# Ledger of designs, part 30: designed miniproteins, single chains, continued (3)

Each design is a single chain, and the fold is of that chain. pLDDT is the mean over its residues in the fold that is shown.

## One batch from the design tools (miniprotein)

Design m9088
Fold by ESMFold2-Fast:
Structure m9088 (fold): chain A 70 residues (1-70)
Amino acid sequence: GPVSDEEIYRTLAEILAAITAREAMRRGLTPDQVREEVLRVVDEFIEKHNLTPEQREAVREAAEAVAERL
């Protein structure tokens, strides 16, 4: 069946988080600063796109998973 909106936003959040982390690491930020940057950028994404509660949850879970892998 078709991919849900929640799954699409989760995938976008994972990509956004990964790109943000990679860029922050290239700037020489510490692991803690990289995690903070990832979470900040993802929270801004949620607010900018006025996501539903279900989409917000999926996006936050994806961001946290990326942050934990740093």
Scores: mean pLDDT 83

Design m9089
Fold by ESMFold2-Fast:
Formats: structure tokens, C-alpha cells, sequence
Structure m9089 (fold): chain A 85 residues (1-85)
């Protein structure tokens, strides 16, 4: 559970870093950098919290995290597309 959350966060951070490097708009780059820093700061706190939960609750929290990260990445891609359209 905790290891799965770490993998999800690491994957999301890498995807956002690539999106930032591909972006031409400086404001989009800044917003993506802020989101990356937020996720990097949250990573140890979220991992520690998930490690403290019972397995069933940890699994539910990981599923919620995955959906949240998918939404954040989708929104980041939409921001880049809108700025570059």
C-alpha cells in the first residue's frame, strides 16, 4: 500500500516534469513547477500516513490518491493545451 502510493506519486511527478519541459508558456511552466513541489513535499507525509493505516483503509486511500493524481495530470495537460492553442 505505502510502496504503491510511492510509485504512483513518483510516476505523477515524472509525468508533470516532462509536461513542464515540453511546455512553451512560462506561466504554465511555473504552475507545473509549483504542483511538482507540492507533490514532492506531500510524498513523505502521505507515505507515512498510508503505512499507519489498516490494509483495507490503506487500499481505499491509495485508490483515492490514484484518482486524484489522474485528475491533476489531466488538468495540467488541459492547462498546457489551452495556453498553446
Amino acid sequence: AAAEAEALLDKAIEELKKLKEESKDEEVKKKLEELIEELEAARPVLVAHLASLPPAEAAAAVAALERSLEGAIKNAKALKEKAEA
Scores: mean pLDDT 81

Design m9090
Fold by ESMFold2-Fast:
Structure m9090 (fold): chain A 67 residues (1-67)
Amino acid sequence: MKKVATITISLPDDASDEEIELAAKKAAEGAKKFKEESGFDEVKIVFDTSAEKAKEATELAQKLLEE
């Protein structure tokens, strides 16, 4: 069975694109370090904000995590 961790970041619905990008970058950085140190098979990043901003932030963070 795969070991999976989820990191959830809560942001205001009115968060700026810059704040969303910064949060996504920091979340991806932390997730990479956690995965390397913990030995988990997968780390997912989820944003708790408006649906549109959550989608954009999650896609950016996952892309950065995979790079």
Scores: mean pLDDT 78

Design m9091
Fold by ESMFold2-Fast:
Structure m9091 (fold): chain A 66 residues (1-66)
Amino acid sequence: MKLKVTLSGTPTRQIATVLRLLGDPNVTLSPESPTTYIVTLSGTPEEQAALVEELKSDPAVTVSEL
């Protein structure tokens, strides 16, 4: 699946989120802007759903499914 992820909050928080995503073997990042990324998810439907829920639980992250 593909997600559009927009980061807000402090620079330290944004960096932490990017590093979390880059460290995930099921994630491919494509930057659209300094704070907006297209996230391509691989892996099982359960793994994809768990990451979407994790990202949506963060008030500094806005997630839209593509």
Scores: mean pLDDT 80

Design m9092
Fold by ESMFold2-Fast:
Structure m9092 (fold): chain A 55 residues (1-55)
Amino acid sequence: DNEKLIKEMVKLVKELKAQGKSDEEIIEELIKKFNISKESAKALIENVEKVEKLL
């Protein structure tokens, strides 16, 4: 389920931001855990609030 996957990625971004992780560290974790491109990870981080509202 694509929506479930996006929710899991958004949750991870929010958790890592709450831990004080840098954008670079969050991008690396997204790539490793979800096997997405660096461009997709960057876009998600920059738009996480908007993406969350759509879920």
Scores: mean pLDDT 80

Design m9093
Fold by ESMFold2-Fast:
Structure m9093 (fold): chain A 60 residues (1-60)
Amino acid sequence: SRMNELINREIALQLRIIGLELDLEWNPDLSAEEKARIQAEIAALQAEIARIRAEIARLE
């Protein structure tokens, strides 16, 4: 179902954000440019999660 697909996608995106946050926290070799790129990716993934949540709300 579309709702199950959206829920599974949200979970996958959240797990990816956790992985990126761990890289920022624990990887001492990241350059300032790489940190900025990872932060931008986290922001983009959070925006996608917000869009998915809005679509789920419309299906309820």
Scores: mean pLDDT 88

Design m9094
Fold by ESMFold2-Fast:
Structure m9094 (fold): chain A 89 residues (1-89)
Amino acid sequence: MEEIEKLIKKAEEALKNGDFETAARYVGEAVRLLLKKDGFPDEVAERAAETAAEIARYLGEKGVDPKTAIISALFAALATAVEAWLAER
C-alpha cells in the first residue's frame, strides 16, 4: 500500500510539473501493482495499467487538475479490470 501511495504522489508531482509521460508511467505502475496484489491475472493488470496511463496523460494534457486526473484514471482502470474479469471464462 505505501509503495502504491508513493507512486501516486510521484504521478501528482509529475502532472503539476507538466511531465505527462512520467505521470502516466507512475499511474500505470501503481495500477499494475495494486491489481497484482489483489490477485488479478497479469494480462488484466497490464490492460488496466495501460488504460490508467492513457487517461492520466490525456486528462493532464487537457489541463484537468492532477488529483482529478489521477482519480479518473484509477476509476477507468478499475472498470477495465472488472470488464476483463467478467469476460474471462
Scores: mean pLDDT 82

Design m9095
Fold by ESMFold2-Fast:
Structure m9095 (fold): chain A 60 residues (1-60)
Amino acid sequence: SSEFQALLERGVAAIEAQDKSGLEAVIKDLESLLARETNPELREKLRGAIRALEAELAKL
């Protein structure tokens, strides 16, 4: 979805800027999107993205 793509781009930008608060906000927005998502393939991709960004957040 375009919302998912925009959130991924915001996540990458937050990582590049070393913006911990910005990355935390993106993760919360992805979790909110996951809670509303009914498509199983998109749910799997959202879970993967959240896990990857949480790992990056732990390094900041």
Scores: mean pLDDT 89

Design m9096
Fold by ESMFold2-Fast:
Structure m9096 (fold): chain A 85 residues (1-85)
Amino acid sequence: SAIEEHIKKALEELEKKLITEAGLSEEKAKAIVKKIYEKLLELGKGSHTAQEVKDAITEILIEAGVEESLAEKLAQELVDALAGK
């Protein structure tokens, strides 16, 4: 679907930023993106605010070893991309 293609493109940009801005390996970045995609599919089954989605993504990034301020920035950029911003 168009929604699935849009999510895929937003996640491809996040993967690139995890490598270039967070200094992660391609393997680790792909693993994180897969976990975020699975979480987005779970959240998509119910009604959630943009803040709840951002918080869930931020938590995954912090648990993966991304610095808190960078994790919040990347989570916001992903949420904005998913919203077509």
Scores: mean pLDDT 84

Design m9097
Fold by ESMFold2-Fast:
Structure m9097 (fold): chain A 69 residues (1-69)
Amino acid sequence: ARAEELLEAGRRGDRSHVQPLIDALSDPDPEVRNAAAYALGRIGDPRAVQPLAAAIGRIDPEVLEYAFN
């Protein structure tokens, strides 16, 4: 599934997937948005900081806390 693919990109630390993950933060499916935020947190690329901040209120608070830690 799409959410599983996003989680795998985060697990690998694949920085080439940062832009697709940022795009997925706007997905209508909350599972996809949460998976994208989690993956971006694992990758730790600074390009994700502003998009994750803009997603506050649309992403599960526990996932956001993980992504910003």
Scores: mean pLDDT 75

Design m9098
Fold by ESMFold2-Fast:
Structure m9098 (fold): chain A 66 residues (1-66)
Amino acid sequence: GEMEGKLALVLAGEYARKGDSEKAIEYIEKAVEEGGATKERMLALADFAEKAGNLETAEYARKVAG
């Protein structure tokens, strides 16, 4: 559900910070499946990932945001 999606986004942020883009993107996809991937949350994650130096995760999150 949405709560599981929110938790998946927290994990996506942690993997983005660690430079693990593959795992970060995997957790973004889980958040989409669970319904937690709102545009606002995706844009916030994109900003966080960009600031952490993970441009791959940032670009993916922006694409999901629309």
Scores: mean pLDDT 86

Design m9099
Fold by ESMFold2-Fast:
Structure m9099 (fold): chain A 68 residues (1-68)
Amino acid sequence: MEEMERLVEEIMARLPPEDAALLRELAELTRRQDQEAGRELAARVSEEHLRALEERVRELAEEIFARR
């Protein structure tokens, strides 16, 4: 858990501010299990944009792990 939290912080530091803000919002919604806010986010952000963000996060996580 702690290791995952550190990884998320490192990823957020490497993302553009807009994407970092979206990632923080997603993490907050997941922590609260807020289905209503999750639906509002999905309506506000395109599926393509979310998939691109997920792919970028995956790439950054792989880079961070590869350097260790």
Scores: mean pLDDT 70

Design m9100
Fold by ESMFold2-Fast:
Structure m9100 (fold): chain A 64 residues (1-64)
Amino acid sequence: GATAAALQAELAREQAELDREVKRMSDLYKGYQADPEKYLPGLQEEAVRAAEEIDRMDALRAAL
């Protein structure tokens, strides 16, 4: 099985990816405020990716 150190390292990598996804969502949200119909699909797609990343991080925390 994975060591606690290995799981913590994986969690840190997943957190960095979530931070990047949040940054992308922030940029899309600014576009959405100016043109909702154009930017809504991208914002929804990125929100799904962020939710999936949170679920992966929760699973890693549960394994610690």
Scores: mean pLDDT 83

Design m9101
Fold by ESMFold2-Fast:
Structure m9101 (fold): chain A 65 residues (1-65)
Amino acid sequence: DKLYEEGKKLAEEGKLLEAAGKYAQAIEADPTNAEAYENLGKVLEELGLPAGAAAYRAKAAELAP
């Protein structure tokens, strides 16, 4: 989806807060998007928020096929 791809591009550019916002919007649009949860977790880890990162990664694992 568009929002997820925008988030990935922002993360690659080092715009971690903007990337987190786009991943959050992707999750709001599609709560089953495991990849958006996983990448939001990665961004939160890079921002120094490991507890938040772990929570989103756990959700991604629940949703993964």
Scores: mean pLDDT 81

Design m9102
Fold by ESMFold2-Fast:
Structure m9102 (fold): chain A 65 residues (1-65)
Amino acid sequence: MEEDIQRGEAIEKERKEVLSKAEEAYKNNDIEAMQKAGDELMRLEDRIRRGELPALTAYKEAKEK
């Protein structure tokens, strides 16, 4: 459980970082950076779907306390 919470936290942090990069690229009209951020997001979502979902759920539940 504790390990799952930490992993979920790391995943959310990665997601925020990728979204931040996408937002910055959009402001700068950097199409290449936007595509790269999109690819990173899709890979992250794939990881969640393939086995990291329990970690994300544990983190979310701990945060809702």
Scores: mean pLDDT 75

Design m9103
Fold by ESMFold2-Fast:
Structure m9103 (fold): chain A 63 residues (1-63)
Amino acid sequence: SREELERKLEELEREGVLAAARGDYARVADILREMAKIYEELGRHEKAERLRRQAEELEAQSR
């Protein structure tokens, strides 16, 4: 459901903030990809595409 997807986004956002605070940008990239999949399911295609691009850039720089 939409509520379940929104709750998962909130959880991922919290995890992303903590990962970024630790400097774990590889984990941040993984989280952004998970969030992008949820935004696609919500019909937020532009948001999903921006998150995928951000994840790709972070992963390339951190790995």
Scores: mean pLDDT 85

Design m9104
Fold by ESMFold2-Fast:
Structure m9104 (fold): chain A 62 residues (1-62)
Amino acid sequence: MDEKAKEALEYARKAEELLREGLRTGDEAKFQEAAEYGKKAYEAALESGDEEVLKKATRLSG
């Protein structure tokens, strides 16, 4: 996996973590942060061209 794919996965993980925290606590700010990290993950995944990474990032960005 190249560095961009790794970056995408890291952003995707953070987005998922924030989304889960928002769901548990009901904190809307966490959902907003999760969406932003999800978008960053998607952009990095697109640039990496890695299908698996793109699928994971797409799930988080909508």
Scores: mean pLDDT 76

Design m9105
Fold by ESMFold2-Fast:
Structure m9105 (fold): chain A 64 residues (1-64)
Amino acid sequence: MKEKMREAFEGILDLAFARRQGLTDEELAERYGISVEELERRKQQLAELMDEVDKEIIEFIKSL
């Protein structure tokens, strides 16, 4: 699997799992050991990765 697609998928799974557990942005930032501002920056980077590989991620999920 392409490294970029893997990184995006891992980030999405982590965020989805955190939201399912009811974690806030502050709690998620604590989990990563970063500030809330840094978390927002990383979420923006993840969104950019998703925009580039959206179709491939969807196909990957369907293959599971």
Scores: mean pLDDT 65

Design m9106
Fold by ESMFold2-Fast:
Structure m9106 (fold): chain A 81 residues (1-81)
Amino acid sequence: SKAMEALKAGKYDEAIKIYEEEIKRDPTNADAWTNLGIAYLKKGEYEKAIEAFRKALEIDPTNRKAAYVLKQAEKKLEEAK
């Protein structure tokens, strides 16, 4: 998708905007919440990343990708303190 292309290109603000638009259209899209969190994580916005990953897991508790990146974001937040 256009958002994934932006994310891969390091255009994190563009990716965030596109994923936020996707979530506005479908707030139950766990993959969109996970990818929003990844964009925040790549930007160093760890607390925002954690909230997005938690939302993804509230929607789909079986999302292994969201669970994995949540742990990574929590570790990064602790290391940044």
Scores: mean pLDDT 86

Design m9107
Fold by ESMFold2-Fast:
Structure m9107 (fold): chain A 111 residues (1-111)
Amino acid sequence: SAEEILELLKKAIELLKEGKTEEALKLLKKALELLEKSTDLSLEELKEILELALEALRAAFRANALEAAEAALKVVELAAKKLLEQGADKLELETTLGIAELLLALLKLLS
C-alpha cells in the first residue's frame, strides 16, 4: 500500500498545481485512509510519504485550497506519528509538524 499512497499524493500535488482542488482533495482523503489502515510501512516509506504530504500541503497553500491543505496536514501528522513510533528523531519531526501547522494557520487567515 506504500506505492499506492505515494502515487495518490504525487497525483494530488499535480492536480493542485493545475487548480483541480476538488479532485486533489478526494485523492488526499484516500491517501489518508490507506495510511490509517497501513501497519507494516518501513521508516523509509513513511519518510517518503511525509515528504510528499508536505509538498501537497505547500501546493494546497499556493492553490488557496483550504480543505486540501487540511487533508494534507492530516497525512503529515499521521506519517510523523508513525515515524515517531519507529524511533525517528523527535525534535526534527516536531519542528516539521510545527512549520506545517503554521502554514495551515496562515492559509486560514488568508482565506
Scores: mean pLDDT 89

Design m9108
Fold by ESMFold2-Fast:
Structure m9108 (fold): chain A 81 residues (1-81)
Amino acid sequence: TTITLTVEGWTKEDKVTAHLVAGKNGETRVVDVEAEILEKTPEYTKVKATFTTPDWFEDSDALGIRFDVPFVTPATVTTSY
């Protein structure tokens, strides 16, 4: 399965890494992707991250996504499947 996230907010960082995190039977695995910066100004950043889920992640007990940078604001997150 392919999962696409779009995040809008602000971060000072020039590189945004997105992490797909899965848990199964007490084991945690992470898939990292470098997000594409669609727009960046001094006060606004829009990024897109696209994941292809491995089979282990599709069978997981818990699935979450996080970004490795602070967004200032409330950030808006849009997920497409």
Scores: mean pLDDT 68

Design m9109
Fold by ESMFold2-Fast:
Formats: structure tokens, C-alpha cells, sequence
Structure m9109 (fold): chain A 66 residues (1-66)
């Protein structure tokens, strides 16, 4: 079970992405990255969400950060 705010956000982000709530997932991943900019999993998952939204250039930037 998630015990920190970041862990809870990651769980909610994955659930939203699986449910096709791409804009909700994007917001939650951006919040997670604001707390932990070096979270590779969040950076890669945000890139996948951005690509699904058609924001390929933004997705590429987050992949470079990961």
C-alpha cells in the first residue's frame, strides 16, 4: 500500500492511464515529477501519456530526462 504522497500519486496515475483517462494521468505524473524530478518511471510514463495525447515533442523531452 502507498505510504507517501508520491507513491499514492504513482498508483493513481497508473490507474488513470489504464482507464484511458490520459489528461488525468498527465496531471498526476506532472505532480509526481514536481516532487521527484529524477523519478525515471514517472518520466517514462508521462512520456507515454504525452505520446498517446499526440504531444510527441514533449514526450521526447521527458524521455531525454529519464
Amino acid sequence: APTSGVDLLIEQMEAAYKQGKLETAKKLYQEAISYDPNNREALLNLADVLEALGKEEEAAQYRKKS
Scores: mean pLDDT 74

Design m9110
Fold by ESMFold2-Fast:
Structure m9110 (fold): chain A 64 residues (1-64)
Amino acid sequence: LQSEIDRIRREIERLENRIKFLEDLKKNNPDNPDLVSSLTSEIERLREEVERLRRELERLEREL
């Protein structure tokens, strides 16, 4: 159980780092609307995945 919790926490951290990278890329390319739109969609998708993993993490932590 603890190893599963640790795995999910690492996955969340990885996704959050990915989101930060994409947000920085979006900030540095404001004059490219196609890129901004694509990055915005990817960021939203990743944020939804993080929320799903956080709900799973909370469920597993309740079993400890």
Scores: mean pLDDT 82

Design m9111
Fold by ESMFold2-Fast:
Structure m9111 (fold): chain A 58 residues (1-58)
Amino acid sequence: GERYRAVKDQEAGGPGFLTLKEGEEVEVLREVDEDYWLVRSLKTGEEGYVGKSLLEPI
């Protein structure tokens, strides 16, 4: 999938959400809605939801 980078830290706000640090890279697996994507962390291999406004393409 497309690769993106976190532009700021995100703490997991609930079940199914990822914790990301600024600069961590993810692979987009699916767009869930207009605000959230299902991604895989390239660092940990964990999958979960992230707000798409947190991500920039690399």
Scores: mean pLDDT 80

Design m9112
Fold by ESMFold2-Fast:
Structure m9112 (fold): chain A 96 residues (1-96)
Amino acid sequence: SERQQQTQKLFRETLEEIIEKQIEKLKPLPVELLREVVEPAIEALERADSRIVDEIMERFGLSREDVETLLSLLLAGEFIGRLEEVIERLFEASES
């Protein structure tokens, strides 16, 4: 229904605003360096191993705050993606 679509839109817009604000706080990093940090950060996230976070800091010369910000952005991105999948499946069920 139209009401459900409006609620979903508002929810998505709110989450996007939160992510945009986090991105604005992220220190400007070269795109190449950001990509090199993202791969080990994903691995660290999957393993929940704080040692890998420390290794990323030492290898790339990033502050703990920068690594934590990147991990937070990755978590937020995964959360939105999963949320969109759940919403889409709920709509498919209601249209049947």
Scores: mean pLDDT 53

Design m9113
Fold by ESMFold2-Fast:
Structure m9113 (fold): chain A 57 residues (1-57)
Amino acid sequence: SAELRAQAEADLAKGEELKDTDPVAALVAYHEARELAEQAGDAALAARARKNFEALR
């Protein structure tokens, strides 16, 4: 759905904002973004969130 996709994009953006200052909160945001993207049926967005999650140290 468009709403779930928008929420996933917002959570992905939140993770990007937090990754340098609060990496734990960023990981949570990326995980939520992936779950929402999967529910929305957006495989590309889910893959982006997963990649960002895996790239955090």
Scores: mean pLDDT 85

Design m9114
Fold by ESMFold2-Fast:
Structure m9114 (fold): chain A 59 residues (1-59)
Amino acid sequence: MEIYQAVKDFTAKSDLELSFKKGDKLELLTRVGPHWVVAKSLKTGEVGFVPVEYLEKVG
């Protein structure tokens, strides 16, 4: 399981996007181009698109 941590707060701009706070942990599911990934919030269990620039790999 690839775990990433949010480096910044992000507010979803559509129903397909996932909102998160700095420090939240997300599981990377699929990369969908250079700027976006599909991830699962470990805090809420919700799945959605997130900007990869807001994430750093944990470990």
Scores: mean pLDDT 83

Design m9115
Fold by ESMFold2-Fast:
Structure m9115 (fold): chain A 61 residues (1-61)
Amino acid sequence: SLDEAEAYYLAGLRAYQEGDYETAVKYFEKAAKGFEELGDEEGKKRAEEYRQKALEKIKEL
C-alpha cells in the first residue's frame, strides 16, 4: 500500500541520517518497489535517489 511504501521510505531516511547506510539501502529498495507497484513514479525516483546516495556512502567506508 502507499502507507507501507511511505513508511519504508521514512525508515530509510532515518537509517541514512543515523549513518546506517546498509539498512537505509534495504528500506529505500523496499520503498522504491512499493511506489513502483502503485504507479507512483515520483516516489520511486526519490527512493532510488536516496538508495544510490546510501550505496555511495558504503563505498566510502
Scores: mean pLDDT 86

Design m9116
Fold by ESMFold2-Fast:
Structure m9116 (fold): chain A 84 residues (1-84)
Amino acid sequence: SMAERRAREKAALLTGVRNQAEMALKRKLTDEEIQKLMPNETMARMVLLEVRAQIAEEKGDTATAEAYREELRRLIEEYVARVG
């Protein structure tokens, strides 16, 4: 179904965000922990940055992909500093 496809796509995008969050927090996280630590608006921004990084990589634009991932990492670190 379309709902199942959308759920699968969201899960794939969240994997990228999870990897960045785990690097910032220096530990493994569950999906439930990620949802608790990152509000919906912040999560949406993080997912958007990961999607943009993936698109840049597919185009062979490594510098742009690295810039988006660096912005994502900074947002995660800022969020952790604010709530930790």
Scores: mean pLDDT 71

Design m9117
Fold by ESMFold2-Fast:
Structure m9117 (fold): chain A 64 residues (1-64)
Amino acid sequence: EFDKEVTLALGEIYDAIAKLDEEKGDFKNAAESYRKASQLYREAGDTEKANEMEKKAIEAEKKA
């Protein structure tokens, strides 16, 4: 079982992957990575970051 700090770090990794995919114009993969980041932040109890990632996922889906 991951502790909260490891779960937050994984969320940050997926956020970074999503940003790179957006820069490449790969909005479909960016949206998927933002959704994974949102789930990880929610599991860690960071509701604010989770909601931010969900908004970014929706915006990326609109651009796909």
Scores: mean pLDDT 82

Design m9118
Fold by ESMFold2-Fast:
Structure m9118 (fold): chain A 102 residues (1-102)
Amino acid sequence: AVTQPASVTAKEGENVTIPVTLSQPASNISWLLKKPGEGPKLLIENTSTRVEGVDSRISGSGSGTNYSLNLTNVKASDSGTYIAVAEIDGVPYNGPGTTLTV
C-alpha cells in the first residue's frame, strides 16, 4: 500500500514536506501534480530527478519504504493534489494523493 496524508495546509512562504510510507520497499518513486481542470503533470521521477521546467523549490527524497516531496517557500500556485507513484518489482502503485492548500 502507498500511504500519504489526505491534506496539508500551509501559509505562503512556509516549507512543506509530504511524506509517503510504503508497505514494501520501492525501487523508486515518482510525483505527479493534479490541478482542477488539468491532467496530471510529472514533477519528479526516479525519486529525486526534477522534470525539466519544474521549480527548484520542489525536491524529492527517500529510499526503501519512506519517501517525501519537499516544497520550500510555498506559493499559492503550488496548491493542488500531489500523487506519489511507487515502483515495486516493476509494477507502479499510485498513492491516494495529498491535497495541498496554500
Scores: mean pLDDT 85

Design m9119
Fold by ESMFold2-Fast:
Structure m9119 (fold): chain A 86 residues (1-86)
Amino acid sequence: MEKVEELKKEIERTLEATKSPEELTEAIKELNEKKEKLLEEIKKENGDEELVKKVERELTIHITAEALRRIGRLIDEELARRKAEA
């Protein structure tokens, strides 16, 4: 579980650092690749299919929630910029 918490913090840091939709898309891709690698490692060490599915669900929800939160901020920033250019 320690590696799961470490990846969650990395997800938060990586997504918060993105400044554009393009950077966000690439960050999500990289984080999903790290998720798959961690799931493979857990499967090899524990062999527990249910634990692997639970961790996959937890990390997928976390990536999605943080990504949606960041998308919302980027949209708000773009709308504010367009209003200033009006």
Scores: mean pLDDT 82

Design m9120
Fold by ESMFold2-Fast:
Structure m9120 (fold): chain A 74 residues (1-74)
Amino acid sequence: KKEIYKKLAETAYETGQRLYEAGLFDLAGDSFYAAGIWYEKAGEPEKAREAFDNAARAYELSGDTQKAEEARKR
């Protein structure tokens, strides 16, 4: 179970990184946020925090202050 969540988190995180590099910040935020949730389910709290921090930054760059706040509260 945790093994599957870790793989999902890693895939979402990599997708978020590529989207961020492409300037697609809203989609990058969504991918990093998903990675954070999967890392939490995988029992990886430090990686989850990193993913949520990256989601918050991406959402701020896209102008979505509400989603950025939600990501920072995780």
Scores: mean pLDDT 85

Design m9121
Fold by ESMFold2-Fast:
Structure m9121 (fold): chain A 94 residues (1-94)
Amino acid sequence: EVDLEKVQKEIIEEAEKTAGFKVEFLELQFPTADNPVGKLKYVLEFPNLSEEEIEEIRAALAALEAANPNTTTKLEVKRENGVTTLTISQTRVV
């Protein structure tokens, strides 16, 4: 889990520098003995993202949720002034 966080940070830093899109974490909660629920919410901003790409992302997340019964995944899409913002929320019960 700690190693996954470190890898994720490195990927995000590199992606922001090279790909020209932004990543923001809105929520990160690890499961505990008192609350066996993990949460991850993050935002991806792209200058342009096609409707087909958004449909592929929605389909992939729906398939992921169907394959992982203890995980709920939500995708919210906003398009404003040529910027596409994807908000992804995942909740997992351990």
Scores: mean pLDDT 69

Design m9122
Fold by ESMFold2-Fast:
Structure m9122 (fold): chain A 90 residues (1-90)
Amino acid sequence: SRAELVAAVRAAVDAVLAAGGGRATLREIATAILRAVGLPVTPFAVEALATVLGATLGVAPDAVVTRADITDEAVERAAEVVEALRAGGL
């Protein structure tokens, strides 16, 4: 379900931020999300997810973010990108 996907995305974000002392790049977050949802970590998938996260948060795809910067909207948009990547046959 989408709710389960959103929960998995949020857990992956929290885990990568915890590992980075409360900070991570959007590409590190994108990579962690892809691994958590069982999708291949390709340059295309990482850039697609980091770009959408950056656009949602108003920052560049190479930006460093903290847990406080990651909104519920950003988590939902990440879940939408994951669904699109699955549909596209990654």
Scores: mean pLDDT 85

Design m9123
Fold by ESMFold2-Fast:
Structure m9123 (fold): chain A 65 residues (1-65)
Amino acid sequence: TKVAAIIQALEALTPEEQERLRKLLEELGFKIEGKPTAAEVLAALAAGNTEIAEILSKALERVRK
């Protein structure tokens, strides 16, 4: 499922990618106090944020190999 792929990608993020993702979500109006959740990420992707999609795709590609 889409949610399972997002969770897997979130677990594979580097500290730098986690920080970038948190900042992007905060720019979109989400209040992030720690690790971003799959629900917050899914909402941002539904809004068409391509930068978040790219971060997750890169992380998921590393895990898949």
Scores: mean pLDDT 76

Design m9124
Fold by ESMFold2-Fast:
Structure m9124 (fold): chain A 72 residues (1-72)
Amino acid sequence: SQTLTDVLGPQSAQDLQVLGEVSRKVRAGTATPEELEQAKKHAKSLSQALSNKYHHDDTPPESVGTLAPPEP
């Protein structure tokens, strides 16, 4: 069986769990601004993990130009 933990790693699996929980709260109309901010951070982390995986090369985070702030 293929799981997201096996594919992306445990950190990315946690990111997806947080995003899923926040998404459920958004659908229920109970999400807080703090939870949305946390979800954005987890989404960015997950996006970086997916990019790293599909690039095949395990580029160290210290060598990549990351931490570009989102538009206001």
Scores: mean pLDDT 68

Design m9125
Fold by ESMFold2-Fast:
Structure m9125 (fold): chain A 72 residues (1-72)
Amino acid sequence: VIEDIEKAVEAAMAGNWDEAREILQELVKKYPDLPEEAISYIAKAVEAAMNGDLEKAKQYFEKAKEIIERYK
């Protein structure tokens, strides 16, 4: 799950918005029990990456990762 999120953020950073969107859609379908807080941070990370704010994207991604690792 974390690896899938990382790929989505990397795709967004590379300008592959369609790929990032598809990865996120598959992630939500594959892991419907993901905490809403984690999903929120994933969305913010992708949005920051799309806007070229790589530093903010990394911060949001790290927050999502922390939540997911605690989720079990």
Scores: mean pLDDT 73

